Designed miniproteins, single chains. Designs and how they scored, part 12

Each design is a single chain, and the fold is of that chain. pLDDT is the mean over its residues in the fold that is shown.

## One batch from the design tools (miniprotein)

Design m389
Fold by ESMFold2-Fast:
Structure m389 (fold): chain A 77 residues (1-77)
Amino acid sequence: GFEEARARVEEALARLEEALRELGAPVSPEHEEARRLAAEVLAALDGERNIGNRETLELLERFLRLVERIVERLREE
């Protein structure tokens, strides 16, 4: 459930940070956006619940897709 969603966010953030560290790349606007989306998902999962379960999952999916795009770009360049 939500515990698994939290783990997915934390794992994706760790993956993003590792990719940036490997390349010595500076923080980009997309990287900052990914961190912002992660914070929003984690806040929703932490029981603030201003966003419903569906909207929380949609934010999670957006965050995960953004992380994959950033990591792919970093590995291609």
Scores: mean pLDDT 74

Design m390
Fold by ESMFold2-Fast:
Structure m390 (fold): chain A 61 residues (1-61)
Amino acid sequence: SDKQIQILAEASVGVLEIHYYVENGDMDAVQRKGAELLSKAPEQHKATFQRQFDKMMKQLS
């Protein structure tokens, strides 16, 4: 559906922003953007997103 395409596009841009913040060491921006993406994620995918985000953050520590 059009909504699914929009959600995917927004998530893709958000992931690129997170990569940019990681490269610049701006961990506060990473956390803020992660929270924003989580809030916008479909309910059925929030747990998966949180798990993947936590895994990424652990790898950066």
Scores: mean pLDDT 79

Design m391
Fold by ESMFold2-Fast:
Structure m391 (fold): chain A 97 residues (1-97)
Amino acid sequence: MNEVTAAVGVVIVEENGEPVGVAIYIFKDGELVAELILEPSDPEEEKIKKAEEMQKFLEENNIVPAPAGSYRVGLDEKEWEEAKEEAKRKAKELSLK
């Protein structure tokens, strides 16, 4: 297959059950190849632009995501930062398999 399998770590920030922020880390062979961070405070237009750019990157590079971990956190800055670091570590670990 011409598909490139990459390990993906995901964090979703939720407020009242609705996603307000997302972090995605994509690793291949221990290296960070792409990241998408939609901060809860980002303007809607910036979130859309970042998401479209990531989708285009995945399509152009034929990347098939292999889930390393998915974390859901409330709207808390410290919990968000800690979850991002954990998702990033898990994606890196899976990419070395």
Scores: mean pLDDT 81

Design m392
Fold by ESMFold2-Fast:
Structure m392 (fold): chain A 55 residues (1-55)
Amino acid sequence: TLEALMAATDPLDPSARKALLRNKATGEESVLSLEGAEALLAEYPDEYELVAVSE
């Protein structure tokens, strides 16, 4: 739906669920939407690590 697309426009919205991911090779941390973080972990489970989740 259009509303789902609008929600995807701002994945780091403070009221939305978000996750902190860490790159195991570089130690770099990134904040992503929970949905995006889970998708990335499914693709590269040994490359990224889930550090924290916000609700």
Scores: mean pLDDT 68

Design m393
Fold by ESMFold2-Fast:
Structure m393 (fold): chain A 86 residues (1-86)
Amino acid sequence: SAEEELERRLEQIREALERWLDESLAKGVPEAQALSELRAFHAHATRELLAWLEERYPGDEALLARAREGMARIEEELLRRARELA
């Protein structure tokens, strides 16, 4: 279903951003810099996800809203993770 495909994409985005964050902090990138870059990558990933969904499921406003909520949750989770690992 569209919802299952969205959830798989959200999980892939979360895993990619988490791996990037973990590697950056492990390399000694300062937390403030890592968070700034994370926000930029998250914003880009959000735009790409919404564009892909609009092309694949045109006019599904509920799906786009769910995608935005999912991306917001990923950002919150990763910001919390960064604080715990710092």
Scores: mean pLDDT 87

Design m394
Fold by ESMFold2-Fast:
Structure m394 (fold): chain A 95 residues (1-95)
Amino acid sequence: SAAEEEEKAMKEVEKYVRPYLMEAVIEEKGGTKEQLEELEKLKAENEKELSKEQIELAKELAEAVVAGWRTPDEAEREALAERIKELVKKFMELQ
């Protein structure tokens, strides 16, 4: 089904989005030395494996996810979820 394909694609892309999600949390709450070292390692791995365009999409995905965490508006969360699906699809098309 389309939902199963979207879930699988999201899980595949999640590893590339993770450093930018981690960066947003560290910026808001502060980070330990271990978290900062892990962040730098994950960013370096992304730069080695991904094109500049894929990195930009991963950052946009992270921004949409973080906006979803921060908004109290359910309709805005639903709109962000749809945007996340579109960004995941674009990322997968570049592989």
Scores: mean pLDDT 82

Design m395
Fold by ESMFold2-Fast:
Structure m395 (fold): chain A 68 residues (1-68)
Amino acid sequence: MISVEAAAEVARRAAERGDGSGAAAGAQTNSLGSGNPGDVKAAQEAGRAAERGDGEAAREYALKSGLA
């Protein structure tokens, strides 16, 4: 399993290129270990932030996905 920090970095890099699906996938890797449905929502928010090019928001949501 990828670390929470590594998944957050994937989301941030995806946001730099406007790749919402890549950011959401990275964040969802964090939520796979938690089993918390709220973490899935956080991963989706990371994807939406990345679609608008907001790397800081994408990273924050990806971290939240793994740290719940």
Scores: mean pLDDT 68

Design m396
Fold by ESMFold2-Fast:
Structure m396 (fold): chain A 85 residues (1-85)
Amino acid sequence: TKEAEEAFEKGLEAFKAGDYEAAVEYYDRAIRLGGMIVPQAYFYKGLALDKLGDKEKARFYYQQFLNMSAPDDPRRAEAEAKLAE
């Protein structure tokens, strides 16, 4: 649990720094350690992949986020908008 959250936090730091490749690696680690605990890691991995130009992989991760996130998660609307493109 804690390791998944720490990996997710490092991913956010990398994303804010514009290091989208590092962000993807950290989000991938968070998903492996506990994607059900940090479902938002799927969403942010999608965003990072979009920044890197990998639109097909990004769409896959937005869909995974929608499958795992709570119905009330405010990021669901953004993920749905990305998939409607």
Scores: mean pLDDT 85

Design m397
Fold by ESMFold2-Fast:
Structure m397 (fold): chain A 67 residues (1-67)
Amino acid sequence: SPLQQRVAQLEAEVARVQQQIQQLEQQANAETDPSRRIRLQTLALFYQAVRNTLQAMADRLRQRIAS
């Protein structure tokens, strides 16, 4: 269904954002400059919020399909 396709698209975007989070966390772990490390960690936290929002949207659509 069109709604199932939209859920799949949102879940694919969640996976993409999760990959970006992992890359930022790896960069932060390798970073020796404390200021730059904090900036990378802050950016990772921002993307975690984005991921959580996209996941919530996917979950709401999935609930609508199940209804």
Scores: mean pLDDT 88

Design m398
Fold by ESMFold2-Fast:
Structure m398 (fold): chain A 87 residues (1-87)
Amino acid sequence: EPVVLPEEVQELLEKGAKALEAGDYKKALELAEKALELAKTIEDPRQRAAAQALAYELMGLAYEKAGDKEKAAEYFAKAKALVEEAL
């Protein structure tokens, strides 16, 4: 069963990923943070965990490409923990 995310969360994550591909790591982080805050309002615990995990993964990728390997590892760890909770 696919986890269905609210459209607004999905749009923020898609825009963030596009910003990341364009090399705009600051914008990718801003969009990921907005997605994370919106994800916290999701009532379904599994959907909330999945949305937060995707936002943290995007933050990790942005920090990695920006050269901040320590912050990247931290956010990837946060994403992994939430994916395990969503199962």
Scores: mean pLDDT 82

Design m399
Fold by ESMFold2-Fast:
Structure m399 (fold): chain A 81 residues (1-81)
Amino acid sequence: MSKEELERELRVGVAEIAAATLITSNRNVPGAEEAIELARRALDLAVRHPELAEAVLEVVRALMEGRLEEARRLLEEAEAA
């Protein structure tokens, strides 16, 4: 992908994760608070470190699929890089 395409896809992914997090929160399900925290951390990482965009997109995909533990692991790996 071009850099512009990756950046656009990242912005869309962040918007999608925000929407998924809001839906999860509205359902009052266990793990909603963790999903919100992971989404906020992923957004912060994407804004501060655009070079980690691909890693952040993997976190976004995991969160959208409800794979909270995998999302946490991927985010921790990205933050450590």
Scores: mean pLDDT 68

Design m400
Fold by ESMFold2-Fast:
Structure m400 (fold): chain A 82 residues (1-82)
Amino acid sequence: IDPGFLPGSLDTDFEKLLEQIKEKASEGIKEITLVNEPRLTDEIIDTLVEVGIEKVTFHHKYPDKDGIKKAESRGIEVISNQ
């Protein structure tokens, strides 16, 4: 299991997901794996940027291409895996 592994909003509450992102970043984690997250919303992207996450691995069959593009424009490296 990746130390940056986080279940997405399909497996956990959205609010809980944001808190877990902040918690992982506080532990010095800069790379996060999101599973079953259907959208990279502005709130998720803003949180990732604010806490200094540098890389996100996105595990979803139909990733949010617009959200990924926004995250990349904010300096986050996004890897989309199926």
Scores: mean pLDDT 72

Design m401
Fold by ESMFold2-Fast:
Structure m401 (fold): chain A 65 residues (1-65)
Amino acid sequence: SMEERVDRLVDEIVEYIKKHAKTPEEMKELYELFLEQAESLLTPDEVERLKARIDEKYKELEKKF
């Protein structure tokens, strides 16, 4: 389903950010990069879901820095 596909992408993106971002600035840069790629590859509905799910996890990641 669309939900399962998007949720899988979110998990992969968050894992990548956790492994590679060492500062809040790097985290934001990677987040923006993945959003740009998603906008070119996914439907608008998938992008909206992706943004909502990443925003939830992004708030949790911000608290760790």
Scores: mean pLDDT 77

Design m402
Fold by ESMFold2-Fast:
Structure m402 (fold): chain A 66 residues (1-66)
Amino acid sequence: SMRDNLQTLRDTFLKEADSLKVPQEVKDQLEKLFDQALASTDREERLRLVKEASDLLHDAKEAIEA
């Protein structure tokens, strides 16, 4: 289901953020984006929020690896 898929993505993103020692502020923002996606009834909004979470994690990884 959509909810199960979003929960799996959330868990995966947060575990990766923890392993990379991403700042707590970024982890909090990831959680908020996934919580908003899970609460949303709009498909386009859910896709946008998931993309924002993906971009946020990607940018955080690039900043740490630089």
Scores: mean pLDDT 82

Design m403
Fold by ESMFold2-Fast:
Structure m403 (fold): chain A 87 residues (1-87)
Amino acid sequence: SGEKLIEEAKKKLDEFFEEAKKKLRENPSQETVDKLLNEFRILAGNLLKEIESKVPSLPEEKKKEFREYVLKKLQEFEEEAKKILEK
């Protein structure tokens, strides 16, 4: 179902962000933040394309839910990154 694919995609995003925070703590730099944000954008785009391909009839509300989750995770990562980079 579309709901299951969205939940699996959200889990992949969560796992990526936990790993990204660890990588950033190991190499705390703006360059690392920018690289991780680019990797996240690629992952999120690929996951959305996979969902759309597997469930072409997925309601727009569900696509919006996923996009809003992506934006929430980006905001949370930016806030954590700022804290890690503060001396």
Scores: mean pLDDT 84

Design m404
Fold by ESMFold2-Fast:
Structure m404 (fold): chain A 85 residues (1-85)
Amino acid sequence: MTLEEEERKVEELMEEARELERRALEAGPEELPELREEAERLNERVLRLIREATNADPTRLSAAAVLAAGATASVLIAERRARRE
């Protein structure tokens, strides 16, 4: 991939992670299973990009990974809040 293509993918994943985190914070219990699946897919896509990227700035790749991890954590926290025990 070119640097431009890798940078575009990084930005796309970062925006998806931010949106997923927002959705997780506002989600009802019935929405959480779908958000969990989306978070897992997002994390897999970020890890794949990190493995395959040859031109992208490592700092930006790290930022995408942190945001994806944060989105995943937000979904897990929302699931815990929805599950009353």
Scores: mean pLDDT 82

Design m405
Fold by ESMFold2-Fast:
Structure m405 (fold): chain A 92 residues (1-92)
Amino acid sequence: MEEELKKEIEKLKELLKEYEKKKDYFGAGIELMNLGQLYYKLGKLEEAIEAYKKAIEYFKKVLEKDPDNEVAKQLLEQAEKNLKKVEEELKA
């Protein structure tokens, strides 16, 4: 199971790279949310924090271009909530 999670992380990193090349910040943000969750499951709290911070940055970029994007607003809120949860666990 741990090796399968590592393979999924590498797959998500490649997807992230492709979205970033296309400047698809919405797609990139989603893959960063997925990476944050997988890092969290592996107990890699600092990597999870960095992934969620970057997801927040990318969803904010989406909202700069489309302020009425309700899906991006919801994903930004989820990313901020997930970040806070992981940061609280890291401090404990």
Scores: mean pLDDT 86

Design m406
Fold by ESMFold2-Fast:
Structure m406 (fold): chain A 85 residues (1-85)
Amino acid sequence: SKEEKYEKILKEAIAILQKNKHKLLSPEQVAEYRAKLKELIEEGKDTPEVWLELGKETGNRVFATRAQGKILIEFGKEFVSKVVG
């Protein structure tokens, strides 16, 4: 189902973050994570609830690498653009 597909993509995105949450992501890992976020947006899950679920699984964002933080900022900008613009 559409929901099962969404949950699979979300779990895959979370797994990338969990594996490398204390290390700088490689360019390949950044590309993988960005691709998963794009799939989540395309499934219509560009909502605060998605960010809450990501936050629960990744733990404290203070431990996120700079590369992860940059990805989250880019995603946030796109979300704001869609809501405000």
Scores: mean pLDDT 53

Design m407
Fold by ESMFold2-Fast:
Structure m407 (fold): chain A 101 residues (1-101)
Amino acid sequence: PVDELTPEALAALQEMERLAREGPILLEQALQVLRDGSDAALRALREQLRRLPFPFAQALARRLDEILNTTDPAERERLIAEEIAQLEKQLALIKKAEEAR
């Protein structure tokens, strides 16, 4: 029920709708880059995401900037692991929505 959603939930639904068309490939690419974890791959993904008009892409670009600016290796690994888990959850939800069509 869209009318009962919080502003945050409504924004997430709108992002999910946009991602359903273009997002699965982008999310799979982002997961591969995060699993690689190299500075070059993370920077390339960050610049790609900064050019996309999606709130999701902008949020992920900011997260990648935070990861790249983290000087503690253990904290950097933690941030990467958290982002991987979040993107895997989002990708699974998008795939389930596509299967329901």
Scores: mean pLDDT 74

Design m408
Fold by ESMFold2-Fast:
Structure m408 (fold): chain A 109 residues (1-109)
Amino acid sequence: EQEEENLRRLKEAIEESKKLIDDYVNAIKKGDKERIQSIYETLQNRLKEEEEALKKDPENAELHRMEIILVQATINAMNLLEKYKDDEEKIKEVKQNFETLAKALLERM
């Protein structure tokens, strides 16, 4: 069913975003500029794809809106992690706040 498929897609997107956040933390700690750029490029491409999908796929508009919110939250988390790269407590707080937002998105579907 479409509702079940949309929930599965959102769950997969959340897990992928969590992996990107973890990869990003590792990249900033190692000073891996190439990896940092690659992660940002992936998220910017996902945002563009979901914004276009929202226009072209009105039957699944709520999924695309949730995906846009998720990508924007992931980018925001990465920007905060850049700011707090040397503060382990702030890094934990950013990750916990992201987890809270991701859970809220799933509960809305």
Scores: mean pLDDT 84

Design m409
Fold by ESMFold2-Fast:
Structure m409 (fold): chain A 85 residues (1-85)
Amino acid sequence: MSIEDYIRERLAQAGAEAPEEHIRRVAEAAESIEDPGARALAAEVAVLLLTGEPLPDLSAALAALSPEEAAAVRRALELARAAVA
């Protein structure tokens, strides 16, 4: 399953809808992350942003990643936030 398909399925499960352009942009940001764990974290947080759910404290999860991976996740999340603003 692609990140884009994953986001769509999670939105459907939550009974939420988002414009296709927003889903695509968020998926592209997450897919730019090479580490599978960091990519999964970015996709999960993007779903929370798109459904209007409050974000959990990500400090511990980000601290478990390398500095480069953590920076990539933070960048993807900033793009996801911009997509829903």
Scores: mean pLDDT 74

Design m410
Fold by ESMFold2-Fast:
Structure m410 (fold): chain A 62 residues (1-62)
Amino acid sequence: SALEEAARLGGEELARAAAEGGAKGDFVSSMRAVQEAGRRGGSPATAAVGAAAGEANKKAGK
């Protein structure tokens, strides 16, 4: 379905962003990249994953 296709494409973009952040050797950078990709992904599914990554980053910072 279109929703499943959008989720799959959003997942691929989020995975790419996480890998790019991870290349900087920093969990915070990885989570930030995922959050930014989710925000720009334009779908509710990728936005939700981006928000979850932001929350994980906040908890890891404590």
Scores: mean pLDDT 59

Design m411
Fold by ESMFold2-Fast:
Structure m411 (fold): chain A 73 residues (1-73)
Amino acid sequence: DAAAKAFAAAGAAGGAAMTALVKELEAQGVTPLNQEVSVEGDTKVVGRITTSSGVYEVTADGETGKAEVKKIE
């Protein structure tokens, strides 16, 4: 199903972006404290990483194959 494929792609892109972000933060001496993931609609995944220095949000879109990272706190 095309929708299921797009959702799986969003999850993969979001997971990869979160993993990369955690590795970058750990390399900078920043400790990840919590990670959470939620679904927005059928094709988007939103992840949050809470750290000792702030909170980061990752939004992945399975239709575009893109992930966006923002520091929100």
Scores: mean pLDDT 76

Design m412
Fold by ESMFold2-Fast:
Structure m412 (fold): chain A 106 residues (1-106)
Amino acid sequence: SSAKKKEEEKKREEMFKKLIIEIAKVLGAKEKAEEIAEAVLEGKYEEAEKLMREAGLSDEEIEAFFELVEIYKELYKNNGVVSEELQKRGEEFEKKMREKLLAYEA
């Protein structure tokens, strides 16, 4: 059933694209979120970074975006199984985002 595997891969890619779009929106790149997601999915990371800068994201927000994308990419690759390494990366990212959120309130 090669057709079923292709459908499952397409569904995973669509879900991952939607997740990237939501991350971009949360960070403030709502107007360019779909273009950013397409660039990431095509491996055009320099174009994705350029689109995020044009949307007004800081260097720190762009770094946070790519870190989140890599965490979720590994999670999707492992069928949602959270390894100790992936859990630690998620905890470190949550801590960094919390610190940044507090900085924006100051």
Scores: mean pLDDT 73

Design m413
Fold by ESMFold2-Fast:
Structure m413 (fold): chain A 58 residues (1-58)
Amino acid sequence: GLAKAQRMLAGAEEVLASGDRTLLLVALHELQEALPEIPDELRERALALIKEIQARLA
């Protein structure tokens, strides 16, 4: 649901702030797997976070 997706995105943002590479890899995988279940209103934000995590890991 929307609340679960919002919590997941907030968690990913906290992981980005931490800079922990292991947590970033886990967050990337979880976001990619959850993407089909993420509501359209949060999809652009989720895709932006995926891209930012990928850039951080490169």
Scores: mean pLDDT 82

Design m414
Fold by ESMFold2-Fast:
Structure m414 (fold): chain A 65 residues (1-65)
Amino acid sequence: MKQKLVVSARVEEGLTPEETAQRQADALKLAKEKLGYDIDVEVRAPPENAEAARLIQKAAEELNK
């Protein structure tokens, strides 16, 4: 059984999509290290934030390299 980590890809004023993706990736890494479980990342975003969602997904994959 695997756990899903669902994150919202909301970009706030003053933050770039890249910064948002990095913060979410760091949270994913900590969760995986603390729990010791396999975690699937699924990013959910309204259409206006689709790019941030894609960046978060990519950053999460690179985090494990």
Scores: mean pLDDT 61

Design m415
Fold by ESMFold2-Fast:
Structure m415 (fold): chain A 77 residues (1-77)
Amino acid sequence: SSLLEQAKQIQQEKEKDVAKLEAEYEELMKKADEALKQGNYDLARDYYMKAAETLGRRDALKKEYDAKAQELLAQAN
Protein backbone atom coordinates (compact mmCIF):
# COMPACT_ATOMS: atom_id res chain seq x y z
CA SER A 1 0.00 0.00 0.00
CA SER A 2 1.05 3.62 -0.48
CA LEU A 3 2.50 5.58 2.45
CA LEU A 4 -0.44 7.99 2.15
CA GLU A 5 -2.89 5.06 2.47
CA GLN A 6 -1.02 3.85 5.57
CA ALA A 7 -1.14 7.37 7.08
CA LYS A 8 -4.92 7.50 6.51
CA GLN A 9 -5.31 4.10 8.21
CA ILE A 10 -3.35 5.40 11.21
CA GLN A 11 -5.69 8.42 11.41
CA GLN A 12 -8.81 6.20 11.25
CA GLU A 13 -7.47 3.95 14.03
CA LYS A 14 -6.61 7.09 16.06
CA GLU A 15 -10.18 8.44 15.69
CA LYS A 16 -11.70 5.08 16.69
CA ASP A 17 -9.46 4.65 19.77
CA VAL A 18 -9.96 8.29 20.80
CA ALA A 19 -13.76 7.87 20.56
CA LYS A 20 -13.59 4.85 22.90
CA LEU A 21 -11.62 6.80 25.52
CA GLU A 22 -13.98 9.79 25.22
CA ALA A 23 -16.97 7.45 25.84
CA GLU A 24 -15.15 6.08 28.93
CA TYR A 25 -14.54 9.68 30.08
CA GLU A 26 -18.27 10.51 29.72
CA GLU A 27 -19.28 7.48 31.83
CA LEU A 28 -16.75 8.40 34.54
CA MET A 29 -18.01 12.01 34.60
CA LYS A 30 -21.60 10.75 34.92
CA LYS A 31 -20.59 8.55 37.87
CA ALA A 32 -18.73 11.48 39.47
CA ASP A 33 -21.77 13.75 39.14
CA GLU A 34 -24.07 11.11 40.70
CA ALA A 35 -21.62 10.66 43.60
CA LEU A 36 -21.61 14.44 44.17
CA LYS A 37 -25.44 14.53 44.17
CA GLN A 38 -25.38 11.83 46.87
CA GLY A 39 -22.86 13.81 48.96
CA ASN A 40 -20.08 11.27 48.47
CA TYR A 41 -17.25 13.74 47.77
CA ASP A 42 -14.47 11.11 48.09
CA LEU A 43 -16.08 8.84 45.48
CA ALA A 44 -16.80 11.83 43.22
CA ARG A 45 -13.13 12.91 43.48
CA ASP A 46 -11.98 9.38 42.61
CA TYR A 47 -14.17 9.31 39.48
CA TYR A 48 -13.04 12.83 38.44
CA MET A 49 -9.39 11.71 38.83
CA LYS A 50 -10.06 8.61 36.71
CA ALA A 51 -11.77 10.82 34.10
CA ALA A 52 -8.71 13.11 34.02
CA GLU A 53 -6.42 10.05 33.68
CA THR A 54 -8.57 8.82 30.77
CA LEU A 55 -8.14 12.20 29.01
CA GLY A 56 -4.39 11.92 29.65
CA ARG A 57 -4.41 8.47 28.01
CA ARG A 58 -6.40 9.92 25.09
CA ASP A 59 -3.90 12.78 24.60
CA ALA A 60 -0.91 10.40 24.86
CA LEU A 61 -2.53 8.07 22.31
CA LYS A 62 -3.18 10.99 19.93
CA LYS A 63 0.50 12.01 20.17
CA GLU A 64 1.61 8.40 19.56
CA TYR A 65 -0.52 8.10 16.40
CA ASP A 66 0.62 11.54 15.18
CA ALA A 67 4.28 10.57 15.75
CA LYS A 68 3.79 7.31 13.80
CA ALA A 69 2.19 9.18 10.89
CA GLN A 70 4.97 11.81 10.85
CA GLU A 71 7.72 9.14 10.99
CA LEU A 72 6.06 7.24 8.13
CA LEU A 73 5.83 10.37 5.96
CA ALA A 74 9.43 11.42 6.83
CA GLN A 75 10.68 8.01 5.62
CA ALA A 76 8.90 8.68 2.28
CA ASN A 77 11.15 11.71 1.59
Scores: mean pLDDT 87

Design m416
Fold by ESMFold2-Fast:
Structure m416 (fold): chain A 75 residues (1-75)
Amino acid sequence: SEEEELKKKAEKEYEARVKEIDADTTLSPAQKAAAKRGQRMNTKTQFILELYKKTKDEALKQEKLKEMVAEEEAG
């Protein structure tokens, strides 16, 4: 499905970025954690927007945005 393909692409791009952050010797552990959190949010947002472009499903978009907010509030 298009959703699964977009999700796999997003996960692969996120994992590559996390490796770059972990390899950065100029960042403290706290800065690395903040950078990973920011990248995670950016990746989720881009996934939701790309899924909406393909589906035009407003209800699905709203549900995914609520899930993202709930995950951020829980962490």
Scores: mean pLDDT 80

Design m417
Fold by ESMFold2-Fast:
Order: structure tokens, then C-alpha cells, then sequence
Structure m417 (fold): chain A 100 residues (1-100)
């Protein structure tokens, strides 16, 4: 399985930048999880800001925790969500597949 750092490295290389806006990151998360942008935004109200790689990594950890708290089942697969690390692993895999 790719690591969070590898997925973020790939994302920042794809964007050709050393920072990402929160709104752009949320758009990638929405696409990766097959959720609407509105659904993802409901978990992470703005304001929008620029994130470096470390800040993006911390945000993804926080997002996984909020997602697990809101959803007891994966809305795409219907599988029970048992930990925030499971959500994070799914995000890492999906982001890597989208960006490869």
C-alpha cells in the first residue's frame, strides 16, 4: 500500500506546486471517495487556505477522524467503518490511483 507521504508527493508533483488550497484538496478527496463536494465540505467548513505538504498530511488525518465520526458505514461500499486509519488508507489508495 502506498504511504500518505507518497500519495501527497504524487499530488504535489501532479499540481507542480509546493502548496495546495484546502478547496482543491477537498475536491480531490470528494473524487477519491466518490462523494459530492457539498458532502465533503459539510465535514470541513471553510475558510479556504493554502496548505504545504505537512499541513495537508495533518488535514487528511483530521478528515479521516471526522469522516469516521459522521459515517459508521462507507457510503460507497456499505462496509462498516471501524477506525480512522481505515478511512485514511482508503483515501491514500484512491488518491494514488487517481494521480498515477
Amino acid sequence: MPTLEEALDLLFKHLKTDSISLSTLLSYIAEALKLSREEVLSLNPPPDKELNKLEAALFLHEFAGRFMSRYKKDPVTGKPITSSSEVLDSLIEALTEMLS
Scores: mean pLDDT 73

Design m418
Fold by ESMFold2-Fast:
Structure m418 (fold): chain A 79 residues (1-79)
Amino acid sequence: EEEEFEKIKEENKDLVEKRKAQLTSLQTDPEALKEYLKRRAEQAFLLGLTDNLDEILAFAKEHGLEETVKYIEELRKLR
């Protein structure tokens, strides 16, 4: 229980640091952002992660990435 909590804490710290690095990089390169979201959507689709696919779609819509939104909508039709 105590060991498991410590492991989760370290794992979450790595995820937070990776997220901060991603946000900094994605803000400077719109093409990298499009490619990243497309790849994430493909992975979510292949793994059957419907909720994650919907979250990626919402993020793409929020950032006005029309081409990425269309691609994700096509993936959703296949589930």
Scores: mean pLDDT 68

Design m419
Fold by ESMFold2-Fast:
Structure m419 (fold): chain A 72 residues (1-72)
Amino acid sequence: PPLSDEEIDREMLLVRLAVTKAIIPKMTDSQIESLSDADKEKLIADLRELKERYPEYADEADEMIKKLQEAL
């Protein structure tokens, strides 16, 4: 089992933050279309976590969530 909930949450959020920040400014419509439904759903979940944790990314995250949901 994990060491502590706080340590796990911190590490998971750092990974999600790094991946999501890299994806948001670089994802094209064609790249979104090429994603599997499972990958789109996973990215939507990560974007929701990002906007809750970092409100400064909320607008960018919401725009990407919309594009992903539209492509499902």
Scores: mean pLDDT 72

Design m420
Fold by ESMFold2-Fast:
Structure m420 (fold): chain A 88 residues (1-88)
Amino acid sequence: SMAAAEMQKIAKDRESATSRIDSLLKELDKLGQEAKMKGDDKVYERTEKLAEKARELKANLDTLSPEEMAEKIGQIYREYLTLVDELK
């Protein structure tokens, strides 16, 4: 049915969002370790806070539309890129 197809699409979108967040969390962990190694406590702290936001987003994916999931993941990813640039 159309409803079943739509529910399956939403499930796949959530699975994709979960995978993207998990990948982002791995990159944030790497960035945090690099910041710690370089003695950049400010970037380390901000990276840990961003990882916390990513975990909270993952926990609340069932409350969000696919568009909202993409937007919120994009926001966290943009903050991650800023931290990467600051640490170099």
Scores: mean pLDDT 84

Design m421
Fold by ESMFold2-Fast:
Structure m421 (fold): chain A 71 residues (1-71)
Amino acid sequence: SEREELRRAYLELEEKRKAGEASEEVVKILDEIHELERQTVLDVIRGRITAEEVEARTEEILRLIKKAKEL
């Protein structure tokens, strides 16, 4: 599925970042993804978002991964 392909792309982009091979634009997007994931976990723990909102946050993260992959 596109979701599984994008998750693989994310892992590949993080490996490139570790190797110093990611562009500054890609690093910025990866930092945004990391912050979105962190905030989503905190919001869930605090009971501030619904399962539907978590799904919307996941879709936003996948969109960011797709953008980074195309750079």
Scores: mean pLDDT 85

Design m422
Fold by ESMFold2-Fast:
Structure m422 (fold): chain A 72 residues (1-72)
Amino acid sequence: MPAAPSEEAAAEALERYIREVGERLGRRELAERAVEVIRRALERQEEPDAEEAAVLEEVERLMAPLAEEELA
């Protein structure tokens, strides 16, 4: 098996998943915002602010129904 995913590799996987979900739901703008928030947090090594955290929460709520369908 390949080495365990690094912090950066895990973020890339999450970004890909968010973009796919955003495309399926027709919410690409929200998906792009979430990806940008993740990139900024990693690059600056800073915790996301309240507005950025709210965007991530919204994306997570939107992903929950699709994740349930994809588990089948």
Scores: mean pLDDT 65

Design m423
Fold by ESMFold2-Fast:
Structure m423 (fold): chain A 110 residues (1-110)
Amino acid sequence: MKEKVLELMDEAEEVIREVERQVFEKARASEDREEARRMGREATLIESSVTMLRLSLLFAETDEEVIEIARRMVKVLDEAIAFAEKYDIDQSLIDRLREIREKIRKLIEE
């Protein structure tokens, strides 16, 4: 289980980096500097959450710990999807996040 969750987290991190890149591009183009700062903060919090969960997973020793971390990752992916939808990020990236989320969910549902 741990290796499969790690592979899916690596894929999620790659997609989230692309979402973040598009968000920062939109933030740079924004005339509302407060909105731009809020976008940047939200993107950074999502990336930080993914990084922390990935690190936690590397040190997980039991299947119960792996499942708990994977459940937290599903929630972070839900937040990332909502964030991408809020800022009109490319639908293809949103669909990729949903696919990864469902793959992680299926691994931990039993």
Scores: mean pLDDT 84

